# Designs tried in a protein design run: designed miniproteins, single chains, continued (2). Part 12

Each design is a single chain, and the fold is of that chain. pLDDT is the mean over its residues in the fold that is shown.

## One batch from the design tools (miniprotein)

Design m4381
Fold by ESMFold2-Fast:
Structure m4381 (fold): chain A 98 residues (1-98)
Amino acid sequence: DEIEAFFEKFAEENREFLEEAEARMRAAREAGDEEALRAVHREVAELLASRIEDPEVREILEEAAEIGADPVTAAYQVLKGRVEETRENLARLREARA
């Protein structure tokens, strides 16, 4: 899966930042600090957005961070859904021309 490979590579290249972010998110959740949690989510979303050239995915990441959703999970689901939809559309076009 190319999307899983992308996220594996992203995690490898940004290991120190992601480990620090995970620790900060855990501390914020344990303290009930929603503002601190959102701040970390924004930082992760901005880093992901810098690696993704699709402006639509970048807008979704920004929205996810603002509502307090995990931006990594949001990016993964959107990218995976778009790839599968593209494959199905190409398969349908090929079948219609056969």
Scores: mean pLDDT 70

Design m4382
Fold by ESMFold2-Fast:
Structure m4382 (fold): chain A 80 residues (1-80)
Amino acid sequence: SAAEQAAAVRKELEALLGELRELLARETDPEQRARLQTAIDNAETVVALVESDASLSDEQKLAILQGLLDEMRALLAEAR
């Protein structure tokens, strides 16, 4: 179901945000630190809004979370 897929994407996103936080902890470049911190903060805000919004369908939640996961994966690849 879309709800089960959204939950799976949410778990992947949580793990990926954990990896980004580990990179942030080791990052010494101030511009890259600011970029990573902003991306993590924005991602956490989007997740919180999606999870609290009862007006969104499971399909809409899945689409938003999948888009966010794809964006965070791209950022992690660039940061490595």
Scores: mean pLDDT 87

Design m4383
Fold by ESMFold2-Fast:
Order: C-alpha cells, then sequence, then structure tokens
Structure m4383 (fold): chain A 92 residues (1-92)
C-alpha cells in the first residue's frame, strides 16, 4: 500500500495516492503517511487539508523531518517566507 501510494504520488496521480495512503493509515497511522497525505492535498490546492494532515503528523512524531518540510513548503506557497524559513530550519 505505502509503496504503491508513493509510486502514484511521484507520478502526480494524487487521487490514487490519497486513496492508498488513507487505506494505509487505517491499518497503522504514521507520520510519513500523514505527511504524504498533506503533500498530496497541497498539490491539489487544498492547503487547509494539507496543514491539518501535517499537524497530525507532527502530533504523532514531532521528530519526523518530512512534516516540517511540508509546513515550510505550505507557508512558502502562502507568501509567508519568514515562517517557511523557520520551519525549514526545524526540519534540519
Amino acid sequence: LLQQGNDYFSQGNYDLSIQLYQQAINQQPSSTIYTNLGISYQRLGNYDLSIQYFQQSIDLDPSYRGAWLVLSSSYRRLGQDDLSQQYLQLAR
């Protein structure tokens, strides 16, 4: 499931990647899966859902670097460069 979700994600097929990631989190939630769901919604232009899933990822594992990178990217897209840079630093 996760590998197939990642394959569709890399191909830009976000509808299928979201479906597979949702199946994966129903079996066992993980920060990686929540982050990938957030990125998928971000690429579909749904920033509200992307931030929500990113927050779930941080809540589950605040040490997961991918979640901070997604937050940085989201704030960059919203024109919040200072916040984007701050979260980019937290990712490293």
Scores: mean pLDDT 77

Design m4384
Fold by ESMFold2-Fast:
Structure m4384 (fold): chain A 71 residues (1-71)
Amino acid sequence: VDSSAPLTPETLVAYLQVIATSLGLALTDGQLQAIANEVLSAFPVATLGELESNRAAIEYAYQRMVKASQA
């Protein structure tokens, strides 16, 4: 994924899917989309590069994915 491209919900879902797979988390597309929308609303990130540089946003996404996988 191009880190300089505008961050859309679709682009963020694709990024989170890669992370979830690497962590062994079985998340639905709906769960990933919900988490992506939460991140985009809570953090002022415009590109994937900005997201990766924002530790709080990444930690939020990680914790939300782990919590969703436990439900």
Scores: mean pLDDT 79

Design m4385
Fold by ESMFold2-Fast:
Structure m4385 (fold): chain A 81 residues (1-81)
Amino acid sequence: SGEKALEYLRKALEALKEGNTEEAVDLIRQAVDYLKKATDKNILKEAIKVLEEIRSLAEQRGDKRAVAAATVAINTAKNKL
């Protein structure tokens, strides 16, 4: 569900703040599976906001893998809107 996507994305943001790129990327990829099943547009919009925060932080840190993962997830969520 969309709530599961938000849970995984919030965990991904915390992992990235701690410098754990591998965990953050894995959590983003898991969130994408829930985003594909999400139907609530408000949850999808909230997920995009969290993903944009993740991408911004990753860009500031030069973390190209996290930037790529967040970008794919943003596109997935936007395609559901």
Scores: mean pLDDT 88

Design m4386
Fold by ESMFold2-Fast:
Structure m4386 (fold): chain A 82 residues (1-82)
Amino acid sequence: MKERVEAAIAALDEVARWLEAQGHKELADFVRESAERARKALEEGRYDEAVQIIADAVFRLQKAGHFEAAERAVELINRRLA
């Protein structure tokens, strides 16, 4: 569980940098905040909360039409767990 959540947090950080580079600063800031909140929950052993924060961030990206960013996050998570 910890390894999956850690990989997801790292993927969100990379997606945030990609969004910022594309000019989507507000969304990048949101994703970065979500990654930080998830990291804090993970450090405190609250795995369910960390997972929910990550899921909410991905869902928000999909609803905003940033399907490429959401897909990239999933790919990065899978790659880090290989």
Scores: mean pLDDT 77

Design m4387
Fold by ESMFold2-Fast:
Structure m4387 (fold): chain A 85 residues (1-85)
Amino acid sequence: SDQQLLDSAKAASDALAAGDHASAVAHLNQMTSLAPSSSPESIRQSTVLVVGGELLAIGRGIELSDAVKESIKAFDKASSEALSK
């Protein structure tokens, strides 16, 4: 559901900002699974939350792991596919 996607996006954002890479990957993978069944509005809002978490991580000097980068890329791909109607 839209709410599950947004809840996962908030958790992913918080995990990214905290440098909790394992939690970030888990939440991002959940978001990727939810994107195809979610509204365009919730997908866009979730993307903003993830970008916010990434920017906070960079500002804090946290280097994102390759696993996190791959999970973000997977969500971006799923979001692009879901928004192409």
Scores: mean pLDDT 88

Design m4388
Fold by ESMFold2-Fast:
Structure m4388 (fold): chain A 56 residues (1-56)
Amino acid sequence: SSKEEVRRQVIIGLLEIARDATLFLIERQKDNPELVAREQAAVEELDAHIAELRAS
């Protein structure tokens, strides 16, 4: 339905904002490899969720 499509697009937008925020944290914490590794894993999870929603 059109309502479900609007909801999907809103969620995708919010996930993209979360992805950008996580990338910003990686850049600011680049001297902490353990934190960078955890945040990079979070980016990969966000990318997977965005791809799943876009495929729906």
Scores: mean pLDDT 86

Design m4389
Fold by ESMFold2-Fast:
Structure m4389 (fold): chain A 60 residues (1-60)
Amino acid sequence: SRAERLASLTPRERAILNMLQDDPLMSQQEIGDGLGISPQTVSNHITNLKRKGLFKGRIR
């Protein structure tokens, strides 16, 4: 279920998902700046969230 998948998220994946829930228009750069990681690392986490079925949008 979605709840089980949400419970299995890493702290970083959960932080990114929460940021996108608060502002779905955030760019990879903005999320990276907020978390102290590169935009490429953010992109990799978003790919994993899409694979888990927890995110269906696209990010700038």
Scores: mean pLDDT 76

Design m4390
Fold by ESMFold2-Fast:
Structure m4390 (fold): chain A 58 residues (1-58)
Amino acid sequence: SLEELRAFIARTDSESIRASAAAILRAYQEEPTLEAALDRLLAAGKITEADRRRLLRL
């Protein structure tokens, strides 16, 4: 959920996730699947591959 995603971003030790928080939340709202949202963010250089794996497990 968006609320769980916000909580995760607030608690994360990943600087890249924190720096891209707004972009992550926007992609999650606009894309039809979590996978599509994360692939978009990775392609845009907003998150790392390690960040993508962490977010997929939420």
Scores: mean pLDDT 80

Design m4391
Fold by ESMFold2-Fast:
Structure m4391 (fold): chain A 73 residues (1-73)
Amino acid sequence: MDEEELLEEAIEKLEEDPYNQEAWRTLGELAKNGPKKLAPKIIEYAEKVIEESEDELVKLVARRILQEAKKKL
């Protein structure tokens, strides 16, 4: 699967269920080890989750992913 397609699928799953652990693991893996070109989109989505979510655990996961993706800029 194309890594860009994998990112889109993970985001779609998280929009349906913000507690989807598999989708969060995919997003985290792409933030840490995925291609640099995906970092801006990962950052955008993570910032959106941090702004819109009322769940502290979901925000914590999103902030960690944001930090990893920003290291690639």
Scores: mean pLDDT 84

Design m4392
Fold by ESMFold2-Fast:
Structure m4392 (fold): chain A 55 residues (1-55)
Amino acid sequence: MEENAKKAAEAPKPVAAALGGSFYLSGDYEAAKIAAEGAGVSLEEAVKRGKASPL
């Protein structure tokens, strides 16, 4: 969890959005929220982007 949150916080905005979706699908909701905030998008938008390009 902590490592995922750190990756989310440090990722560039496009990568952060995809990571947000990936973390949400894996059940890491805190990392997903951090990634969505870092990307400047809603959690729902991050999930949509993650589904289009899953990691």
Scores: mean pLDDT 67

Design m4393
Fold by ESMFold2-Fast:
Structure m4393 (fold): chain A 94 residues (1-94)
Amino acid sequence: SAADRAARELANLRAILEGLLQRLRELGAPKEALDTVEAAVRAIDAGTATAAQLRATALRLSELAQKEKDPEIRELLEQAAMALGQMAAVLEAL
C-alpha cells in the first residue's frame, strides 16, 4: 500500500539521519547542530514529528551549515537537512 511504502521510506530516511548524527558527533560538530538533529530524531521516534516541524528543522540545519567553517561538517548538515525535507514530503503525501 501507499502507507506501507511511506513507512519503509520514513524508516530508511530515519536510518540515514541517525548515521549522519553519529558522524557529526565523531567530528565534534557544534552542540547547537547536534541538539537540533537529536531533537528531530526524538520527535520522529516518538511519532510526534509533523511535516512543518521537520521542514523548520531542515531550514535551521541549512542555516547552521552556511555558518560552518568545516566543509565535512557543512556537507553532513546539508545532508541532514535534505533527509528531513524528504521525510516532510513523505508525511505530507500520506
Scores: mean pLDDT 90

Design m4394
Fold by ESMFold2-Fast:
Structure m4394 (fold): chain A 94 residues (1-94)
Amino acid sequence: SGHEIAAEVIKGFLEGRQPLLPEELSPREKEAVRLGAEAASLAEIARRQGKEEVAKEAEKLVEEIIRDLEEGKTDEETLKKHREKLKKLKEKLG
């Protein structure tokens, strides 16, 4: 249930909507939501700067985070992978 709620929070953020959170998210689920929201924000910033390729990579990362959450993947290795991809995208923005 927490994994699905976390995925819906990210989807709601992308749609400009805020879903209700009936239960407390775990620390790992909260981290996944944070990473997804940050990746979505980077995609928007990259598009505004005309950095189309960075925007596409950031959008792909958002989709990967949502998919991993829906599949129940909130282990430290998965979160570390997403964090490393996010760091590389930030470096590409300058």
Scores: mean pLDDT 80

Design m4395
Fold by ESMFold2-Fast:
Order: C-alpha cells, then structure tokens, then sequence
Structure m4395 (fold): chain A 94 residues (1-94)
C-alpha cells in the first residue's frame, strides 16, 4: 500500500541519516590526516549503504545505476583526486 511504502521510505531516510552521522567523524579524521585509502573506503561504504537503501524502497532504477557507477569509479580510482574528477565528469553527463 501507499502508506506502507511511505513508511519504508521514511525508515530508509532515517537509517541513511544515522549511517551518515556515524561516518562523519572517521571521514573528518581521514581528511585531517591525509589518509586517502581510509577515506576512499569510507566513501565506498557510504555509497554502498545509499544503494542498499534505494533498492529497499524501490527507488528510480536510473538513480540506483548512477550510484553504482559512482561506486565503481571510486573502487577503480588510484587516487581520490582521480575519483573526484571522474565523478564530476559523470555528473556533467547527466
């Protein structure tokens, strides 16, 4: 039903907000200490969680595909600078 779908979306949004709040301190620490590999790992975890939540609520397939492409670019990038450049290129194509 529509009410059940709205509840699932609200719960997924709350879970996403909680996950984001939990990742913020380790991301800030990795940024301060120039720990590129740790920062990349945290960003990958954040995007994976976003994809999981989006799939759970039946989000737009195009949105899910976009997040999967971001995940793949981050995992394959040698540096965060390369990942950031590739992500900007992806956003400009959309």
Amino acid sequence: SMAEQEKKIAEANAEGAKAGAALKPPIEEALKNNKEEELKKLLVEAIRKQIELAERVGADPELIERERKKLELLEKAKTLEEAEKKLRELEEEL
Scores: mean pLDDT 78

Design m4396
Fold by ESMFold2-Fast:
Structure m4396 (fold): chain A 67 residues (1-67)
Amino acid sequence: SHMEELLKKLQEEVDREKKRNEYFTKLAEKHIKNMEKKIAELRSQGKVDEAKKLEETLKKIKDFVKS
């Protein structure tokens, strides 16, 4: 029926958006991991103030991504 064809097209569009959102979520997770690694490196170098600033930025990014 016409309704079945319409629902199929809508489902395909939803599936495309979901895959796109999953891709961007993975990119955000990769950036978060890179920032965590940089924070660890800064702390090992004794750059505590720089590490703390990056930790605050990371916290805001994590909160945003979970929104």
Scores: mean pLDDT 81

Design m4397
Fold by ESMFold2-Fast:
Parts: sequence; C-alpha cells; structure tokens
Structure m4397 (fold): chain A 95 residues (1-95)
Amino acid sequence: SEKEKKEKAEELVEKGVDLLTEGIKLGAEAERALSKGDIDSAIKLYEQALKKYDQAIKLFEEALKLDPDNDKAKTLLELARRGKELTLRKIEELK
C-alpha cells in the first residue's frame, strides 16, 4: 500500500541520516588528524567517511523509489552527494 511504502521510506531515511552523521563525524576526525600532521590517518578516516556517504546515498535513493515526493529524502540525498564529493577531493589532494 502507499502508506506502507511511505513508512518504509521513512525508516530508510532515518537509517540514512545515521550513516550520514557517522560520515560527517569521520570527516571531522580526519580534519583533526590533518591538524596534527597525521596525513595517513586522515586519508584512512576520509576513506571510512566515503563508505558511510555511499551507504547513506543508497538508502536515500531507495527511499525515493518508494516515495518519490519525499522532500526530506531529496535534500538529504543532495547533502550526502556533496559530502561524498568534498571527501573525494580531500583524498585526492592528500595522495
């Protein structure tokens, strides 16, 4: 039913937010490692953040397949995609 699809989409959004939050925290830890001159640790933390962003993106995309009009999922998907792009640039700059 439409209601069950929307409820499932909301569950996927909540899981995606948790993963997005973990990605953001790992990115902040990477920046702290950089401030201490620990480039190798920073790269590993950014790579971990990248995995969390990829997982969050998949969940938001699945939510939008179930509920295409979910504005929260659309906004969070854009935020997660931007987080991924910025993290990839950081990894490239450090390698």
Scores: mean pLDDT 92

Design m4398
Fold by ESMFold2-Fast:
Structure m4398 (fold): chain A 63 residues (1-63)
Amino acid sequence: ADELVEKGKEALEKGDLETAGKQVLELGMAGHLDGLREVYEHGESLGISKEDIENAAVRALLA
């Protein structure tokens, strides 16, 4: 869980929404709601909307 959160945050800092979406998808599927929330809050702090991150997670699910 913590590793997925750190990877998601790092991806958001790099503007890599594809990687961030994959980490968010894995966190959601594993039921790690606190980690999922932390990644979304970090994205908001960088000006990346929760909706953009969720759309990236949906794209990862469909890939």
Scores: mean pLDDT 81

Design m4399
Fold by ESMFold2-Fast:
Structure m4399 (fold): chain A 59 residues (1-59)
Amino acid sequence: MIVRLRGLDPSALTDVIDKYGGSYKVINDFELEITVPEEKRDDLIKDIRERSGGRVTIY
């Protein structure tokens, strides 16, 4: 999945991504490509939104 960040350092999400057995790569200054097991996807999205204060868009 691709997530767009607004004023949030990608390093702030690494612990959450690792918690769900995921990985990521930086696409550009605003976007990360995140890979995570499908069964954990909804929990990861919830944690990212909570940690970012809603400052993410998920595609």
Scores: mean pLDDT 77

Design m4400
Fold by ESMFold2-Fast:
Structure m4400 (fold): chain A 78 residues (1-78)
Amino acid sequence: DEAERIIALGEAGDPAAIAPLVAALGDPRLEVRMAAFVALGKLARRHPEAVRAALRPLLTDPDSFVATVARYMLEQLA
């Protein structure tokens, strides 16, 4: 299950997971997108600066879910 793999990436806490989790926010499956949001939230607690840097470009993403998640998470990290 892709959603389970994504959650596990967030729990592992490796900042190398940030880039694949950002890509997963745009996945066509809602369950994968939600899992990526949760996993990035876990990584933001351990690596707030790295997650903040990865989310900034997403504020202008053409996908409204991706842009909204990026805005919400950046507000929590401010």
Scores: mean pLDDT 83

Design m4401
Fold by ESMFold2-Fast:
Structure m4401 (fold): chain A 86 residues (1-86)
Amino acid sequence: SLEDEVRAVIAQAAADPAEFDALVDAQLAKMEAFVKETGDPKAQELLDLLKEVVAAIRAGDASRAVALLEEALKVSEELGKELKAK
């Protein structure tokens, strides 16, 4: 389940915060570049949601991380449909 996957990620982040931070920062930097290139408000919304997911994972808040990930997946689906229409 998504909750089980989120709990596993929280455990990994707690075990090696430096490795988790390095991986997250690299992925967020790629998304920031994408937002800058496209100027798309939904790409910005997705980036903001992903930053909140990372904060929830760092706080060990699995329920909040799951809720934010479900919202991010919805925004990601909407963004994907818009990009295919262009």
Scores: mean pLDDT 83

Design m4402
Fold by ESMFold2-Fast:
Structure m4402 (fold): chain A 64 residues (1-64)
Amino acid sequence: APRYRVTVTIEARDKETGELVTFTTAPVEVSSGDEIGQVVDDAIRRLEAEGYEVLSATAEVELA
């Protein structure tokens, strides 16, 4: 089965300061498109839990 390398870039606003910040995750290897969606969702939920307002999320997907 093919493997995918996924890097997620998120643009967010700090709810306390109003500062715009960009986060890039370390690459994660997954074996399905559903898992790519889960990686993106996990990254968004983590930042929201830390007090950031997520404005955009982009996944870069490469064949591993």
Scores: mean pLDDT 83

Design m4403
Fold by ESMFold2-Fast:
Structure m4403 (fold): chain A 93 residues (1-93)
Amino acid sequence: MVDEAAARARSPDPERAREGILELLRIASTSENPEERLRALLALAEVALTHPDPEIAAMAALALAVLLASYASSENPEDRALAEEARRAIEAL
């Protein structure tokens, strides 16, 4: 699921890329698997840094920022730990 959404988000077709970003956002916000959520956050970061369309890159960056803020402010310690792990992994990209 994450790999397909990430491949779509990396598409040079803006419509397909938007679909991919929305799927990654959904996975990151709804998956019960922390590893899937982390992979979705990293995929959004990669798209934000590397996508040739500045509008698509900006959408990925905004989605990532909203998700990280949500996780950091969560009452669930696991969500806060995920935000810290994601930030560290993104810095290593």
Scores: mean pLDDT 82

Design m4404
Fold by ESMFold2-Fast:
Structure m4404 (fold): chain A 107 residues (1-107)
Amino acid sequence: SDKLRELRELLTELVNKLSEIYRALMEGAPDEEVRRLVDEAVELAEKTIQLAKEMGLPKSIIDKLEEIVKLMREARGASREERYELTKKAIDLANEVLEEVDKLIDS
């Protein structure tokens, strides 16, 4: 239960960071700022993967988190237009993982 709460918190932070990247892109933030935010999202996703693996979560959840890392690493060097698409996909996957984790939390 404590680890599920920690995982939920990390996933919420990840979704918020991905949303921050999307907002930065919309506001025309400098490339250096976008890269920093992407690096922070990768760190959050990798911490989430480590905790999920320690908890023995299903491969489907781990695979989605690993895809988020892949999308963010691609976004780091991508064009502005590609960064929008990659970030949207990452947000979608992160929300899917949050929904799956919420189903594992006993009320």
Scores: mean pLDDT 88

Design m4405
Fold by ESMFold2-Fast:
Order: sequence, then C-alpha cells, then structure tokens
Structure m4405 (fold): chain A 73 residues (1-73)
Amino acid sequence: DENVQRFKDEVRARFAAAGRDVVVVELSSDPEELEKAIEKMKEAREQGKRVVVVANNVKISREDFQRIQEVLG
C-alpha cells in the first residue's frame, strides 16, 4: 500500500533528521512474513536501534501479539 510506504518513509526521514537509527517493520497476516517481521525486530533490538511497528489492515492473534511484545520488551 502506497500510503503505508509513505508513512514508513516519513518515520525514517524524521528519525534520520534527529540523528537516530530506526527500523520500520510492517506486520502481515501471512505467517512467513510475520516470522520475518519478528526476526527483523530482534535484529534491530540487538543493534540498539529503535523499532517502529506498522499494522495496516492486518489480523494478528493474541499469541503472536504477545510474542511481538516480548521481543520489543
């Protein structure tokens, strides 16, 4: 979705202007893409980067949402 991409680009630009590293991760209802998103969150946290999570028209189970919260702290 172009609106989601624009939002992600705006978030990255604002963090870059502030001299901060950020990783923008989009959630998906697809299990494989969700696992990739969780992995990106873990890698970003290990690198000390800030993580911004975007969920657009996506259905996430309670269990998967809890996994995301555990990764982000």
Scores: mean pLDDT 75

Design m4406
Fold by ESMFold2-Fast:
Structure m4406 (fold): chain A 87 residues (1-87)
Amino acid sequence: VSEKEINAGVGDLLLAVGNLLEKRGQYEDAIKLYEKAIKLFEESGDLRGLAEAYRNLAKVYEKMGKTELSEKYRKKADELERQAAAA
């Protein structure tokens, strides 16, 4: 198991816990976990995980009424999803 594999796996776990916190309305705690997941996916080069983290961050900001931040991170997620697409 490499450092990159560990970082990607921990990133996935942070997204799962963040999603649970978001569903409970604990938006600030969810944001902190999504930001930690972003760092781990950046370190591992996991573009798919990174896109998912930004998409979740956009959703939580939308629920908080922070529309400009939501749109910014949604665009970032869309860009990363396109980069992760095959070919």
Scores: mean pLDDT 83

Design m4407
Fold by ESMFold2-Fast:
Structure m4407 (fold): chain A 95 residues (1-95)
Amino acid sequence: SSEDVITEMFLTATRHLVATDPAFRAEAEWLVAAHRAGVPLAEIQARVNARIAELDAQARTADRETAVDLMLLQYGLQAALLAVERDPEGMAAIV
């Protein structure tokens, strides 16, 4: 029950970002496709971490409003990764 709630929290965060950010939709679509194709989790994590590092670098030179949005995208990418690991079918339904 608590694990189901945690999974639903990650799915809910992913749904919101997919609906509001086309670039995030593309990242979520890639996560679903990579998981379905059997890409090793370590490789998926490395790609997500590289993207988070890019967003973090952009946030450091951005104005406050843009920096907040970029930081939310970083947290969103981590949530999407955890969601695809926990419920790949639920993630596929979002994209």
Scores: mean pLDDT 88

Design m4408
Fold by ESMFold2-Fast:
Structure m4408 (fold): chain A 57 residues (1-57)
Amino acid sequence: RKEEQLAAARAAGVTPEELAFLQKIADDDKWVDATPLNEAAIAAGRLSDAQVAAYRA
C-alpha cells in the first residue's frame, strides 16, 4: 500500500521535499494510520487529492 502511494506521489510530480516527508512517514510505519503528521500534511495542502484518496483507501 505505502509503496503504491509513494509511486503515485512520484508520478504526480510531488517535490523532493514532499517525497522525503512521505518516505519518512512510510519508514516510521505511520502511513496506515491517520497520524497527526499525515493529517497536518493533508491540511497544509502538501498532498494532491489523488494522494489523499490513496492514503485514506
Scores: mean pLDDT 58

Design m4409
Fold by ESMFold2-Fast:
Structure m4409 (fold): chain A 95 residues (1-95)
Amino acid sequence: STKDQIIQLWQEIADLIVKSVEESPDASDEEKKELKDTLDDGLAQLRAETDLSTMRTITYVYLQRIVDLLSKIKIDPDVLERLSDLVNQLLSLLS
């Protein structure tokens, strides 16, 4: 289902971000925790929802929070490219 694809893509995005941030010397333990908590909260909200319009709103709100948190952290360009591809796939399902 479209919902199952959205959940899978969110999990792939979350796993990639968490791994990249854990490997980053620029991220504090508090920033790492806040990012993980934000990703986990977004996943929980998406899992609880059945309406695609609401899932779209949740996705945009949580992606904005994640972007703001990541703005202070240096991420490998190859990882950024992969994140961009996954985010574009996610947003295409919600278009």
Scores: mean pLDDT 85

Design m4410
Fold by ESMFold2-Fast:
Structure m4410 (fold): chain A 90 residues (1-90)
Amino acid sequence: MQEQRQLELQRKGVLYESESGLYVIRGESSIIHYKDDLEKSAEELEKSYRKVREIAERARKEGVEEGARTAEELAEYLKKKAEELKKKAE
């Protein structure tokens, strides 16, 4: 369910498309960027995490609870991926 929800966010990922270059480019292009430059990809993920976190905070302030939860789930996903890539780059 979490995996499926994250795939849905990626597929119709307006949040992904509004974030850093790595997350604006979905699909195979994103995978290629991960492979070619893990350190830079981790930085892009961290930028996306911060932006999605801000979206979650804004949604919470506006009382859009489902939007806030969705953004929080995406932020956690991005944070974990950034940490994984940083570990590989080291």
Scores: mean pLDDT 58

Design m4411
Fold by ESMFold2-Fast:
Structure m4411 (fold): chain A 110 residues (1-110)
Amino acid sequence: VEKILENIEEAIEAIKNDDYDKAIESLEKAKELADELKPTKPNRHKVIEIQTELGLARISLSLNMFDQAKEQIIRALEILKEAVENQELTPEELKEVLEELIEEIEILKE
């Protein structure tokens, strides 16, 4: 779990520094570690909250509002970090969210 959290934190910092390649690399590493996640209190509301931020980021990206999309992606990552810390996600849910984040960051990168 700690390594997953470290990779999510590295992705947040990388995005803040416009280092999208590093952000993608860190999230792919987190995805590889997802099966180590042990959900003790699954929380579907957290998944929906993350997916809502990702949906808003997707809309912002489609409108070329890259600064807004970046902020929405950072918010999604911070909610994801909290959910992982609280053991609220299944490995499958984490992989799904990370895949969506990687796709959106690749668009943000252009």
Scores: mean pLDDT 83

Design m4412
Fold by ESMFold2-Fast:
Structure m4412 (fold): chain A 101 residues (1-101)
Amino acid sequence: MKRGSLEETVEAILKNSKSKEEAIDRLVDIARTLLLNAKSLTPEQKEKLLELLKEAEEYIKKGDLEKAREVIEKIRSIDPDNPAVQRAVEYLEAAVEIAEK
């Protein structure tokens, strides 16, 4: 299926979310789903990526956005050429931007 616009997805989430926390949860859930459903990732890569995703989510929710960005870069580094990893990183970066506001 062709990749949808990130901007359209983020805008739709913001319009339909009651709070920043709800919007962040929805963006993180999209990132998690992208990683879980990626046929190109090994089981070992998926396990590591999901662990890092949970760590990034915890930092975003705490407001430690600098550490969240560091963890997001670690996620990117596991498989930087993988489209699922690239898209998951984009959704996590959008969650950080919402939390920063």
Scores: mean pLDDT 82

Design m4413
Fold by ESMFold2-Fast:
Structure m4413 (fold): chain A 131 residues (1-131)
Amino acid sequence: MAAEEAERREKEERLRREVRARVLDFLRNTLFKHPHAWPFRLPPDLSKLPDYLKIVPNPVSLSTILAAVESGEIRSVAEFRELVEQMFDNYLKYFDEGSYVYLAALELREVAERELARIERQERELREELE
């Protein structure tokens, strides 16, 4: 009885560790290292963008997402996806169509969608192997 509960907890912990490792690898080695990622790496400079908070009340950067994943605030791929999508939506909403930052957001969003879809498939496969 106690052994069956311990086995379930161990499987859940393994799934969480494996998914978290894939999310962190994607953040650190794909998104942060992308050649056009520099506008997204740090929070926007509000002194240079005085109307930013009026248009984007909840700013999100790659460093914000990384901190949330590392602290354990983000507990699922779905929550991670929501933050990544919110970041791109914020930049696409604030910056003019055809600007460097807008075009960089579209490119990085496409890369993120492909990799998120892959991680989500891998999470489903791992869950099926453990259940």
Scores: mean pLDDT 85

Design m4414
Fold by ESMFold2-Fast:
Structure m4414 (fold): chain A 64 residues (1-64)
Amino acid sequence: SERDEWLKMTDQVIDLLRQRKASVDTAETVKQGVIDHLRRENAPQDVIDEVEAKLQAFIEELRS
């Protein structure tokens, strides 16, 4: 499904940020860009919420 594709792409983005040892600031900028993109694509709100939660969890991981 399109939902599964967006979630898979989100996981790939997180993996890329980990591999490149991105800063919290970079990860927050990427999160905002991903959310803005999903809103422009008229993604369902539940998908946007799940993507945002995944990216926020990663950002909190980077802060620890």
Scores: mean pLDDT 87

Design m4415
Fold by ESMFold2-Fast:
Structure m4415 (fold): chain A 81 residues (1-81)
Amino acid sequence: SQEEIIEVLREALEELRARFPDALPLHQLLEELIQAVEAKELSAEEVLELFRKVYEAFAPDLSPEQQAALEELLEEIEEKL
């Protein structure tokens, strides 16, 4: 459900802030995604599409550890659909 997706995103944001406190672009990316899901009433499929597009845009600038964390988040979101 959308509520479960938002919960996963919020938990991931807290975890990523703890693991990568100086990765401000990554934090901003997740904050914007959470805001979009909450404010615009996106479906689960639309959330996944938005996440993939955002990930593709930032992937070249992310460390391998940050990329792995985002891949784990994508899997978690897919499980909550």
Scores: mean pLDDT 73

